# Designed miniproteins, single chains, continued (2), part 35

Each design is a single chain, and the fold is of that chain. pLDDT is the mean over its residues in the fold that is shown.

## One batch from the design tools (miniprotein)

Design m5262
Fold by ESMFold2-Fast:
Structure m5262 (fold): chain A 82 residues (1-82)
Amino acid sequence: GALEARIAALEERAADDPLVQITLRNLREILARTNDPAIRAEVAAMLDRLESVLPTIDTVEGINTVIGLTLRAIGLLLDIDS
């Protein structure tokens, strides 16, 4: 689907960034486990945020943004598995 294609493109663009790769892996797991439109919309918003921060990924602000997205993705996975 469209979200999965966006994740694949970002995996290629940020291949050398382990934190971005972990975030994308968790977003893939969310999409594999649920078709809830609200959760899929949240994933789309998280991908928009991740794409916007890629040019500044080596900054404190960029790193903190990706950490926040990683924690949010883990939180969504825990909610889905509950």
Scores: mean pLDDT 86

Design m5263
Fold by ESMFold2-Fast:
Structure m5263 (fold): chain A 88 residues (1-88)
Amino acid sequence: SMEERIEELVERLKKIYGLSEEEVALARRTIEGFIESLSKYLGWSEEEALELVEKAIDAEVNGDEELKKEVEAKVKELQEKHQAALAA
């Protein structure tokens, strides 16, 4: 259940960062949009995209600098693909 996993991530962010209700709504929409973008521009499955988001949150929560760098590299790849699509 993709919806349940997204809600778990949003609740985790709310607890860690003390998010307001509007920030929670923004976080949910940001996660959903990121998953859609990974699927559309990189051809990732929703499962693969959600796993990347889960890794990103784990890296931030645990202070895992190596995992954070790995996630940042994947985000950069997505941004480059998005820019290429906009230029076409």
Scores: mean pLDDT 79

Design m5264
Fold by ESMFold2-Fast:
Structure m5264 (fold): chain A 57 residues (1-57)
Amino acid sequence: METARRVLEKLGASEEEIAEILERIKRQPSEREAVQLFTAEALRIIGDQIDAELAKK
């Protein structure tokens, strides 16, 4: 839980986005599913950042 927040912060996620992701993780009853969701969201954030940088000057 704490580790997930720290990683998202380092990825440059907004506090709003971090809160939303944490809420989703909290609703997951299984640790495995929570880890999968976290990983998918982290990759999406990274990809979005790269895309934004490439699309904008």
Scores: mean pLDDT 74

Design m5265
Fold by ESMFold2-Fast:
Structure m5265 (fold): chain A 62 residues (1-62)
Amino acid sequence: SVNEEEIKKLEEKAREYLKEAEELRRKAETLEGEEKRRLELEAEILEGLALIYLGVANLLKK
C-alpha cells in the first residue's frame, strides 16, 4: 500500500540520521572543548530528527 512505502521511507531516513549521529559522536570522542560540544549538539539534533521520523512512521501504522 501507499502507506507501507511511506513508512519504509521514513524509517530509512531515521536510520540514516542515527548513523550520521553515531559518526559525529565517535568524532567528538577524539576532541575537547567547544568543538566537541558542537559535534555533540549536531548529533543530538540528528537523533531528535530520527525520533520525529519514527514517530510519524508509527502514526501511519493503523
Scores: mean pLDDT 87

Design m5266
Fold by ESMFold2-Fast:
Parts: structure tokens; sequence; C-alpha cells
Structure m5266 (fold): chain A 88 residues (1-88)
């Protein structure tokens, strides 16, 4: 949710797909930290968000698609980090 909202806001402000992807990646990092993930889990969430941002850029600059891709990556990374922290 947080990453999706930040990516959508960046796209609406005219920053385009690059801005949306960057905002989504930063939101993913914050979400992972807030979930109580350790340093390894947070790094994994950042990696997943970065891959999602790259995929969004490759999709040809559709800001809405970029926002969705970033949000999906952020959610997957944050969930993986939280699961590692909570299910031990």
Amino acid sequence: MEAAEEAERAALEGEGAEGAARAGAEGAERAARRAGADAVGAGLAEGVAAIAAGAAGAAGGDAEEAARAAARGAEAGARAAAEGAGNG
C-alpha cells in the first residue's frame, strides 16, 4: 500500500515511470523496516523492489504500470522479510 501510494503520487506529479519506480522502491524499504525485518530481510526487500522498478522502466514508460509493478515488488519483498522475522 505505502509503495503503491508513493509510486502513484510520483506518477501523478509528472515524474513519469522513473519517478514512480523510485518512489515505490523507497516505500518498499520503509515497509520492510516497519515490519521489523532484520538487515538481511530489508536488503532482500530492496532487491525485489529494484527488480520491479527495472521491469516497470522496461515496460515502456507507462506510469500506471510502473506504479503497479513497483507496488507488487514492494509487497513481495516486505512479506518475505516479515515472514522471516515472524515465523521463526
Scores: mean pLDDT 58

Design m5267
Fold by ESMFold2-Fast:
Structure m5267 (fold): chain A 72 residues (1-72)
Amino acid sequence: SHEDADTLFAQGLKYYEEGRYRDAIAAFEKALAIDPDSPRAAEIYRNLGLSYEKLGDLEKAKEYYEKAAELE
């Protein structure tokens, strides 16, 4: 994909607002894969946590919130 990490992050936020939590997770994961050292990494991990929480996966949500906190 020729999309940059910022475009994928924005798409993930849009999917989240639409209630498309699995699509949001895929977009956020792809954003991190393109730019794992992004200044947005903590924000992306927090949004992954929120998305997993919406799906009822509280263990995954906690994992991503902890990753976000480590970067802040």
Scores: mean pLDDT 85

Design m5268
Fold by ESMFold2-Fast:
Structure m5268 (fold): chain A 55 residues (1-55)
Amino acid sequence: SKEALQDIIDELKKAGDEEAERLRATGSPEAIQRADRLKELTDKVIEALKKQAEA
């Protein structure tokens, strides 16, 4: 259902944001790069899922 897909999108968004903040909080340049990459990948997945939910 569209509602179930929206719930998955919301969960992925929150999980990705929480992990990115956790990584950035370490202050490590490598961790910050990982956070940025994770955010980029999460955003791409969410964009694809949103297109499916809107269809």
Scores: mean pLDDT 81

Design m5269
Fold by ESMFold2-Fast:
Structure m5269 (fold): chain A 63 residues (1-63)
Amino acid sequence: SEEERRRRLIQEIIRLVNKLSQIPELEPELREIQLEMNQRPLSLEDLEEVNKRLKELLKRAEK
């Protein structure tokens, strides 16, 4: 269901945020993403986009 998909995306986002929070160099970008998430209700598409952005941020940190 869409609710199950939404729940899984939220769990992935939480895990990514927790991991990225351990990297001081990424704090400004992570903070901006978190502020955007808190300012409006997020659609399923919004959650997919946030998840994708967080994954790309993590990839940059690995290089």
Scores: mean pLDDT 80

Design m5270
Fold by ESMFold2-Fast:
Structure m5270 (fold): chain A 87 residues (1-87)
Amino acid sequence: DDKIVAAVIRGAEMGGDMKSVEELTKKYPNVNYKDIKIDMSGVDLSASDEELRKKLKELIENKGDVGKIAAYAMVLSARGIDPSEFL
């Protein structure tokens, strides 16, 4: 789903993981990620890396809200964790 890929790329960009942005844009060159709006509602910034990874995985597998996918991808990227693991 191009929207889920776009959400992960947008999250990685906002989180400062430019390596993942470069790798994902090479793998998915036709995906427009610039229009993805981050939805931080319900994101627990005190949660563990494993809890945040589990939430991202569940959202991707269930084709959940793209703004929330981007939010979890952003937080994981900011922590130095690859958000593309579940693509």
Scores: mean pLDDT 85

Design m5271
Fold by ESMFold2-Fast:
Structure m5271 (fold): chain A 86 residues (1-86)
Amino acid sequence: KEKIEEEIKKLDEEIEKIEKEIEKLEEKIKELEEKLEKLKKDDSEEAKEEIKKIEKEILELEEELGLLEIKLGVLKRIKKDLKSKL
């Protein structure tokens, strides 16, 4: 059963790493969304260009976040299965 405990420890390290990456992405998305809301109140052409750039950045970060959340879910399921065998 020592081998299962070692696998769980490795999964905990991977889970923690992914959770930290998710937190960083969520913070970046929130900052960009706040900036986007402020820019939407500005009718300038410069603000419209910046809005397009921010919307693209948010989309890219949301895609990355989605992939990390799927990976986190898989790792948590594997950990639960391994713990059930202890």
Scores: mean pLDDT 84

Design m5272
Fold by ESMFold2-Fast:
Structure m5272 (fold): chain A 80 residues (1-80)
Amino acid sequence: MEELEEIIKQVQRLTVAAFAEARTLPADVASRIVSIANKTMKAVGEAYQNKDVEAAKKALDEGIAELERVGPAAAARALA
């Protein structure tokens, strides 16, 4: 349970950072960043509902990797 709570905090930080960054970028790039953040949040939420720590970790890791490809600043803030 505590591990899942930390993952939820990480995905919340990732989402806030991604949305903040998206506001400063062209619509095409912003849309992609928002889509990745929302997809990651949904996947982590589903894993949390199933109490699956490994699925939550995998979803967060994949989301960070996708954001690093499009917007590295958002991923760096999530990892801090």
Scores: mean pLDDT 76

Design m5273
Fold by ESMFold2-Fast:
Structure m5273 (fold): chain A 76 residues (1-76)
Amino acid sequence: MEELKEQAREALARLEATMAELKKNGKLTPYQEWTYKQQTEILKLIIEGKVEEAIKLAEEKQPEVEELAPAAAALG
């Protein structure tokens, strides 16, 4: 449990540093920004000790084509 929180803090720090570097170099795409925000929320939940909530959020935020489902529904 404690090891997971420490790993999450290190992962969060690395993720924030990577995001900042990509943004500084103009290489941060909207998709990467979205992905990093999701990962940041999951890591924050782990740091807070809400590991079960973090797992559920990670499962819900899987890269799904659900965002494309409304576009598919617009087929004429």
Scores: mean pLDDT 68

Design m5274
Fold by ESMFold2-Fast:
Structure m5274 (fold): chain A 64 residues (1-64)
Amino acid sequence: SLDLEIEATLYDMLGYLYEKAGDFEKAIEWYKKAIELYEQAGDTEGVAWLKERLKKVQEKLKEK
């Protein structure tokens, strides 16, 4: 659904803003929500790409 893809993009942007602010816990929350919406929309490539980014942010959080 186009609406799900738009909402997923907004959640991805929120995750990005929190990541840049150094709030990795909030970034992870919004990226997970974005992944869920991309999955519902059938965007398998977006899911794969965003899961890689999520993994990197989770690794940064664990290092602190």
Scores: mean pLDDT 82

Design m5275
Fold by ESMFold2-Fast:
Structure m5275 (fold): chain A 68 residues (1-68)
Amino acid sequence: MKEEIMAEAEVSLLHAKGFIYEKQGDYKSAKEYYEEAAKLAEEAGFEELAKELRELAEEAEEKLKELE
């Protein structure tokens, strides 16, 4: 389905952006991208991926709090 293919590509892109920002130490941006990717993954029915992305967003938020 066209919507499903587009959702998979978008989730992958958002996940990659979150990862890049996380490795740069920008945990705020990483969290935001992981949360957006998780939302889209859930809407597309990618439940396992959505769970993993939510966990990554939570880890990024914890790291952000440690920097304050």
Scores: mean pLDDT 80

Design m5276
Fold by ESMFold2-Fast:
Structure m5276 (fold): chain A 83 residues (1-83)
Amino acid sequence: SDRIIRVGRRFPGRAGRIIVRAAQVLDSDIVRAAMMFMRAGRMLPGEAGRIVQDAARRAIQAPDSRTAGRIIYDGIVRAMRQL
């Protein structure tokens, strides 16, 4: 969660703020957090937005919050490289 928050702060504008808030919810509600990450992804341009949305869809299917968090973290790190 903390590492997702750190990377989320580097994203521009409202998308970055939504990523930070979603990360705070992830351990208690994976589906709600994934929907928030999906919304943030729709606000990001091109490849970055697609990567975040794909990570959110995969996180919903994760067996636990730890696996979901890893999927999200890997996704947002990759998305940052596209900005």
Scores: mean pLDDT 86

Design m5277
Fold by ESMFold2-Fast:
Structure m5277 (fold): chain A 60 residues (1-60)
Amino acid sequence: KQKLIAQGIGLILLAVGHELEGNREEAVRALEEALRLFEQAGASEEELEWVRKKREEVAA
């Protein structure tokens, strides 16, 4: 449970790094994996919605 949340947070940080470098495709992939891990960890709907919106913003 806590391990999945920690991995998800790590992927969000990785996605931010990719976005800052202009690597939009890799940022989107990291956010997609983070969303999957948060869903498995039982993250709140607000947390899941935040990750979904970030993925959409980066993909645009």
Scores: mean pLDDT 77

Design m5279
Fold by ESMFold2-Fast:
Structure m5279 (fold): chain A 67 residues (1-67)
Amino acid sequence: LTTEQIVEGAAASSIYNGFDKERAVDVTLTAAKSAGVEVSREKVEEIVERLSKLSKDQLEAIIGATN
């Protein structure tokens, strides 16, 4: 998994499970740190904002592609 795939997968999973944007950002940052990945909060917020506009089916596709 690339750094971007780890971050995108964690963000998609958080949104899929009904977390609000703020919580999805916090969970994604925690997941990235646990995986040894350095990523800025600003970049995570951008990814979460983009993914929050997707349907559940589209989020499932991203989760499947990143795991």
Scores: mean pLDDT 79

Design m5280
Fold by ESMFold2-Fast:
Structure m5280 (fold): chain A 79 residues (1-79)
Amino acid sequence: MEEENKEMAEIAREALLKAGVSEEKAEKVIEEALKIAEEKGIPLTPLHVAEAAAKVGVSDEEINKAVQLIVELLKKKEE
């Protein structure tokens, strides 16, 4: 679980930065997403990243771009 969450967090950070989110905001999003996942007792998912980004004040457009990039990066790792 820790290793899977760490890899997802790295992918999410890269996706957020590529979507135009600042490094400082991206860090806050990752911290919040990990807290949401831990509180729910489930692995970190792109949905938790989207929820966290909304709480941090990331725009809907940047959130949508970041989620799409996370899904693409996850597919690339599975190949």
Scores: mean pLDDT 78

Design m5281
Fold by ESMFold2-Fast:
Structure m5281 (fold): chain A 87 residues (1-87)
Amino acid sequence: MVLDEISVTTEDTPESGEAVLIGMAVSIAVLKSTGKMNEKALKAAQEQLDTFVALLEAGVPLAEAVEEINKLSSKYEEQILVNVKLK
């Protein structure tokens, strides 16, 4: 099961990518700091974040990067579920 969810509503702008990244990073940091995140979930959430950053750095459009992260979240049973909505 997912340990936690983050949900961000964004527009297709550079600021939207930053908002999604901040949302993911804050969620991971909060769960890590409270000790509620187990090792498998931490690794899975970090992989989601690292993949998102890599896609943005490679110039992948925000919508496609978001879709890839959401596909990755379904790969694990115990992970942070990332919900991102683009306008």
Scores: mean pLDDT 65

Design m5282
Fold by ESMFold2-Fast:
Structure m5282 (fold): chain A 78 residues (1-78)
Amino acid sequence: ALSVDEIIDALIKRLDELKKFVETNEKVTVDNLRKTIAQLDELRSYIQNDPNVTPEQKSRVESKIDDLKATLQEKIEK
């Protein structure tokens, strides 16, 4: 079984990979970008309500989510 620390580290890595994918892929539709933002908002709420996630881990994940959401929003506005 994965520890919470391993899950959080894997999540942060996947958020970074998704940001790079979105930045380099010109074929992402506005509908897909909006759906991804909604999923990130749900993920943020889930992490915030998990008592096994430390305040430091919550801050790290939220920062990565906010960075990715900003990138997605910029692509929608172009």
Scores: mean pLDDT 82

Design m5283
Fold by ESMFold2-Fast:
Structure m5283 (fold): chain A 96 residues (1-96)
Amino acid sequence: SELEKELREGFAQAPSLVLPQSEPTAKVSEVIFLAYVEGKSVEELKKEGFSEENILNAAKRGLLSLGLPEKEAEELAKKLDDEEKIEYMRKAFEAA
């Protein structure tokens, strides 16, 4: 729906979601939205065409929202299982 698209685009542009990196990616924000609002699993996100990098960066955003340094968040995101990745994506949305 148009409302769902507006909410997704608004979430992607939320100031509180701006990472220390120069550019937040629209795909990463969409992954976080789908994980939180739609309750999608990592497997479902991959079936929808999201890359492993998009999924890892979405989980990393959750870790950064908890105050972890960028390097530690990146290394920890790679060690997360699929369920833990979803939990951190949910934290990223809640921090927005």
Scores: mean pLDDT 73

Design m5284
Fold by ESMFold2-Fast:
Structure m5284 (fold): chain A 58 residues (1-58)
Amino acid sequence: MDDAGAAAGAAAGAAAGGGRVAEQLNKTFWHLDGEEAARKAAAAGDAAASAAAQVGGG
């Protein structure tokens, strides 16, 4: 895997594209929002920890 950097970049781009659609779907699924809100909160916490590591750890 000599091209791991390009693959990681493509994955980040795909995540950005999915965000908008996920937000629209979440608004439609607000009626089932309890479990999904908890999952999104966990994902947001993990993203914040990763961002903090980037700034603090390198």
Scores: mean pLDDT 57

Design m5285
Fold by ESMFold2-Fast:
Structure m5285 (fold): chain A 60 residues (1-60)
Amino acid sequence: PANLRDLVEEEAEKVLAGEISREEAVERVAKAIHDATGMPLRAARQLAEREIEEVLEERR
């Protein structure tokens, strides 16, 4: 999906369900950001880490 928010929430839900690791969720979101926006992969990974962590903390 082109919507970053929906992607972050979807991948975070998979982490909470135990379907994927947190690291896998971050990589998936980072790659999607890079592919969709052209953001450097390093910056996309940092953004993905922040977004995933925020959702996980809110649902903890």
Scores: mean pLDDT 80

Design m5286
Fold by ESMFold2-Fast:
Structure m5286 (fold): chain A 68 residues (1-68)
Amino acid sequence: DELVKQAEEYIELAAKKMKEGDLKGATEYSNKALDLINELRKQGKTKEAEELEKKLDEALKKAYEERK
């Protein structure tokens, strides 16, 4: 699924920006991931959307802790 792959890419970019201390970049990529997650929900792919939302939350929390 192309939307799932694209959302995972944006999650990775959001986490990378968070770790770098680029809060603006982290927010921008996080919002792009959320837009794709919402699109998956509209397509009835609620399980995939929920898994990606959890992945985004966990990735950002880990990256935030690593940025110190």
Scores: mean pLDDT 85

Design m5287
Fold by ESMFold2-Fast:
Structure m5287 (fold): chain A 62 residues (1-62)
Amino acid sequence: DDLVKMAEALLKRGDYETAVAAAEKALEIDPNNKKAWEILGKALEKLGKKEEAKEYFEKAKK
């Protein structure tokens, strides 16, 4: 929960690489955390990695 909230705050601040790291750490603890997959996808889209972002958005749905 705290890692996901931190990743979301970092994403809003434009700290995209740190947001990716925080979301990845949340997923290491709970790989079923759909919110962490969403944040990871959004951060990657902001970094210009749109194809990778699409894949992670699909994981966030299911």
Scores: mean pLDDT 79

Design m5288
Fold by ESMFold2-Fast:
Structure m5288 (fold): chain A 108 residues (1-108)
Amino acid sequence: GPPLSKAQTEALKLAEMLEPVARELIAKNGADLVDLFVGPRLFDFSGMTEEERDAFLDAQEAEVRKNIKAYLEKNKDKYVLAGEESFRIELDDGRAGYARVVALKKKK
């Protein structure tokens, strides 16, 4: 097939990083479903001050938390939040970003 886009390649790397975290979170919380929420940008921090890096990560976290809140409200009749974990995305090229995994349990 055609070569993967940069976004598709990054998505596959993220899925590989996520699998062990998702397995542990399901086992720990007795969850039925795991969903991943990623900040809109991955960034190379090598040119950033600590203050610039913190501001970037805070902005990514705010967007992720907003998206999680909207998702939980939309699905409030289907799912209960069983657990959450934040994790750092780091790629081979040194770019990093913010992500959160949510563990969900079906309502009875």
Scores: mean pLDDT 76

Design m5289
Fold by ESMFold2-Fast:
Structure m5289 (fold): chain A 60 residues (1-60)
Amino acid sequence: MEEIEKELERARADLQRTEAELKANPDMPGLEGAILQIRHLADRAAIDVYEEILEKEKEK
């Protein structure tokens, strides 16, 4: 599942960027702060899903 591995790498890279933005702007108010928090949660969820798919493939 090379495609899933590439998507996992992309999700991890995006999480790193999102966490860096949160660290630089910890008190960002309003819509911009909300979008950044949603993106952070989405990146973590995507990583969990991709890791689960890869683990299931290894069990075959």
Scores: mean pLDDT 76

Design m5290
Fold by ESMFold2-Fast:
Structure m5290 (fold): chain A 76 residues (1-76)
Amino acid sequence: GLVELTPEQRAEAERLIAEAHELMKRADKSPKSKDPEVVARIVALMLRLVASINQGDLEGARRDLEELKKLVDELE
C-alpha cells in the first residue's frame, strides 16, 4: 500500500500530482509531444514521480516534477 503521509504531506503530494497533470496538458499542445521518444520520456518521469510519492519521498517527487517541467519547457 501507499506510505502513510501526514495531512500536510498528503496535500503536498496532491499538489505535485496536479502540477504534473498540468505539465502533461501543456506538453500535449506541442507537436513534439506526439514523438514516441518524447512520450516515453514523459511517461518515465510521471512513473518516477508517482513512485516517489508512493514511497513518501516528497523531496524526490519535487525533483522529478522539476525535471518534467524542464522537459515540457524544451518542447515549447
Scores: mean pLDDT 80

Design m5291
Fold by ESMFold2-Fast:
Structure m5291 (fold): chain A 83 residues (1-83)
Amino acid sequence: MEEEVLELILEAIKKTEEIEDLELQRKLQALFLAAAGALSMGDYEEALRTLEKALELLSEQEGEAYEELKEIIEKAIELLKEM
């Protein structure tokens, strides 16, 4: 499960390159990198909180890239809650 969550976070980081708002892209990338770091250290609660914060930022956005990012992050959150 940890490997699958990490793969989803890395996919999300790659997907942020499609975000036209460079400031939001940078903020999302920072959150995803922080979540990946927490996950690699076994801090699943911190990883979960960080991903939930990213999802909150995405929830106010509209567009195909944002919807795809929401789906990826929601899946990562679901898997992380099972750990």
Scores: mean pLDDT 83

Design m5292
Fold by ESMFold2-Fast:
Structure m5292 (fold): chain A 105 residues (1-105)
Amino acid sequence: ITLTQPSSVSGKEGGTVTITQTASQDINGKLSWYKQKPGEKRELLIEDTSTLVEGVDSRFSGSGSGTNFTLTISNLKKEDEATYFAKAYAYEPVVWGPGTKLTIT
């Protein structure tokens, strides 16, 4: 399985950004989204495509099915600058996407 994400995306403070990931085959909704800042551990944001993890800001949401999945971040803040990774776990081995770097302007 191969995961494809855009290498970078940009948004304005207070705006909305979407990050799309495509899988090379159907992953049955077994996709999670992670946020990583330099020097920090990857933080789980969304699991099973659209389930917001407890304690994560409601500005984050996930959607998708089959091979196409989207992470949406609304009301963008400077602290949202990070690299966002998709993880597919429908099959072994687990596959990580290459990551999308978000810049806030």
Scores: mean pLDDT 87

Design m5293
Fold by ESMFold2-Fast:
Structure m5293 (fold): chain A 58 residues (1-58)
Amino acid sequence: SKEAHELLLRGIGLILRGIGLIFEGELTGDEKLKEEGEKIYKEGKELLKEAEKLIEEE
């Protein structure tokens, strides 16, 4: 479905952004960047789970 596709793309985007921030935080020793990246990564994972549920319903 279109909704599942949109959630999938958004979720993937957030996961990649979160990973990037975590990695930068590790390299720079910036705990705030790491924490922010972890939150964004978590949000992306939740969107992927929601998209997966919608795909399985099809």
Scores: mean pLDDT 84

Design m5294
Fold by ESMFold2-Fast:
Structure m5294 (fold): chain A 94 residues (1-94)
Amino acid sequence: KKREEAERLFEEALAYYANKDYEKAIELAKEAIRLAEEVGDKNLLANALTLLGAALYEQKKYEEAIKAYEEALKIDPDNEAAKELLEEAKKALE
């Protein structure tokens, strides 16, 4: 039940992100992160942190985006999306 709720919140966050509603995407991604941590779903947690970073990046909150991507990579070091987005966010600070 809680894992299904975390997955649903993550999907909803993705939909808001796709519609460029970054504020709502951030809210829902943070709730998905909280539930993913509670249920111990590391894959969902890393994906939700990566989405949080992407939404923060779109708001030009590059330092916060970098932190979110680094947290995602700490959980899943092989997450290619988080690696690519982290490099992009670091370049934005140049």
Scores: mean pLDDT 88

Design m5295
Fold by ESMFold2-Fast:
Structure m5295 (fold): chain A 60 residues (1-60)
Amino acid sequence: SKISEKVKEIQEEASELSFTKPAKEMLEEVLKRVKELVEQYPDSEELKYLLDILEDALKA
């Protein structure tokens, strides 16, 4: 689905960032991308789940 493709893009971006940026900066950039996608696809439970995980990881 289109949502699965967007999730793949985020995973690839997060993987790339993990090699070049501190973990906090990586999480902040991925979180921003996921928030934008949740606004575009508010019915996607996949994106809401990712948003929750990323926000929790950033708070820890």
Scores: mean pLDDT 71

Design m5296
Fold by ESMFold2-Fast:
Structure m5296 (fold): chain A 61 residues (1-61)
Amino acid sequence: MSSLEIAKAAEEAAKKALEEAGKPFDREAAEAVARVVREGVREGLSLEEIQERAKKAALEV
């Protein structure tokens, strides 16, 4: 799985979580997701773990 595919899946998961919470996917949320993807790929985390962390990070912004 490529880093681009992981980034896209994490972004989609975060956008869906934000939509369900009534929050916009803004620049701060996008930067939080990008950071989680970079760190998760470097740590060798699974796609599911990266998606979960991305959702949490986006909701906390």
Scores: mean pLDDT 82

Design m5297
Fold by ESMFold2-Fast:
Structure m5297 (fold): chain A 89 residues (1-89)
Amino acid sequence: GEVTAALRAAAEALRAGDLDAAVAALRRLAELLADDPAAVAALEAAAEALRAGDFAAAAEALRRLARLLADDPEAVAALRELVGAVEAL
């Protein structure tokens, strides 16, 4: 799905050291989840934390998003990969 693809794009960008591409992927994900204000808020918090170099706060925001998307196991798996990429920074 598009949500899983955007999450994987963010993780790949972080592994490549491309913070701007990671933030762009999170922005795309916010567009896909625009009807869920809690998910958008979590994505905005993650993007802001990444820009600030606060990787612990970014990981926490992404874990909040995983709880909101708990009904989508593929998105949860992709979010776990993304959290791992953030924690490796």
Scores: mean pLDDT 86

Design m5298
Fold by ESMFold2-Fast:
Structure m5298 (fold): chain A 91 residues (1-91)
Amino acid sequence: EEAEKIKKELEENKNDLEKNLQLFLELLKYIKENWIKNFEVEVDIEISGYKATVKLKTGDKLIIEITIETPSGTVVKVVYEDGEEISREIK
């Protein structure tokens, strides 16, 4: 319930970076204290020509995928599993 509430606020406030960062940190804290299996949230943010997509998934592990596209078209994708970086791709 609490995680779903934070997810909805993240989806609605895509243009408020500071609020979205705060909500994302609150969601991470909640998930660490109240492990939820099969929860997923995706946040899209566009600021000054940069496009960022943050995808959080809980299954057996906490997976966070961050994709950043720069104004020049360079794409950086980083994947974290339980807080450890497991993959980084730059195109």
Scores: mean pLDDT 74

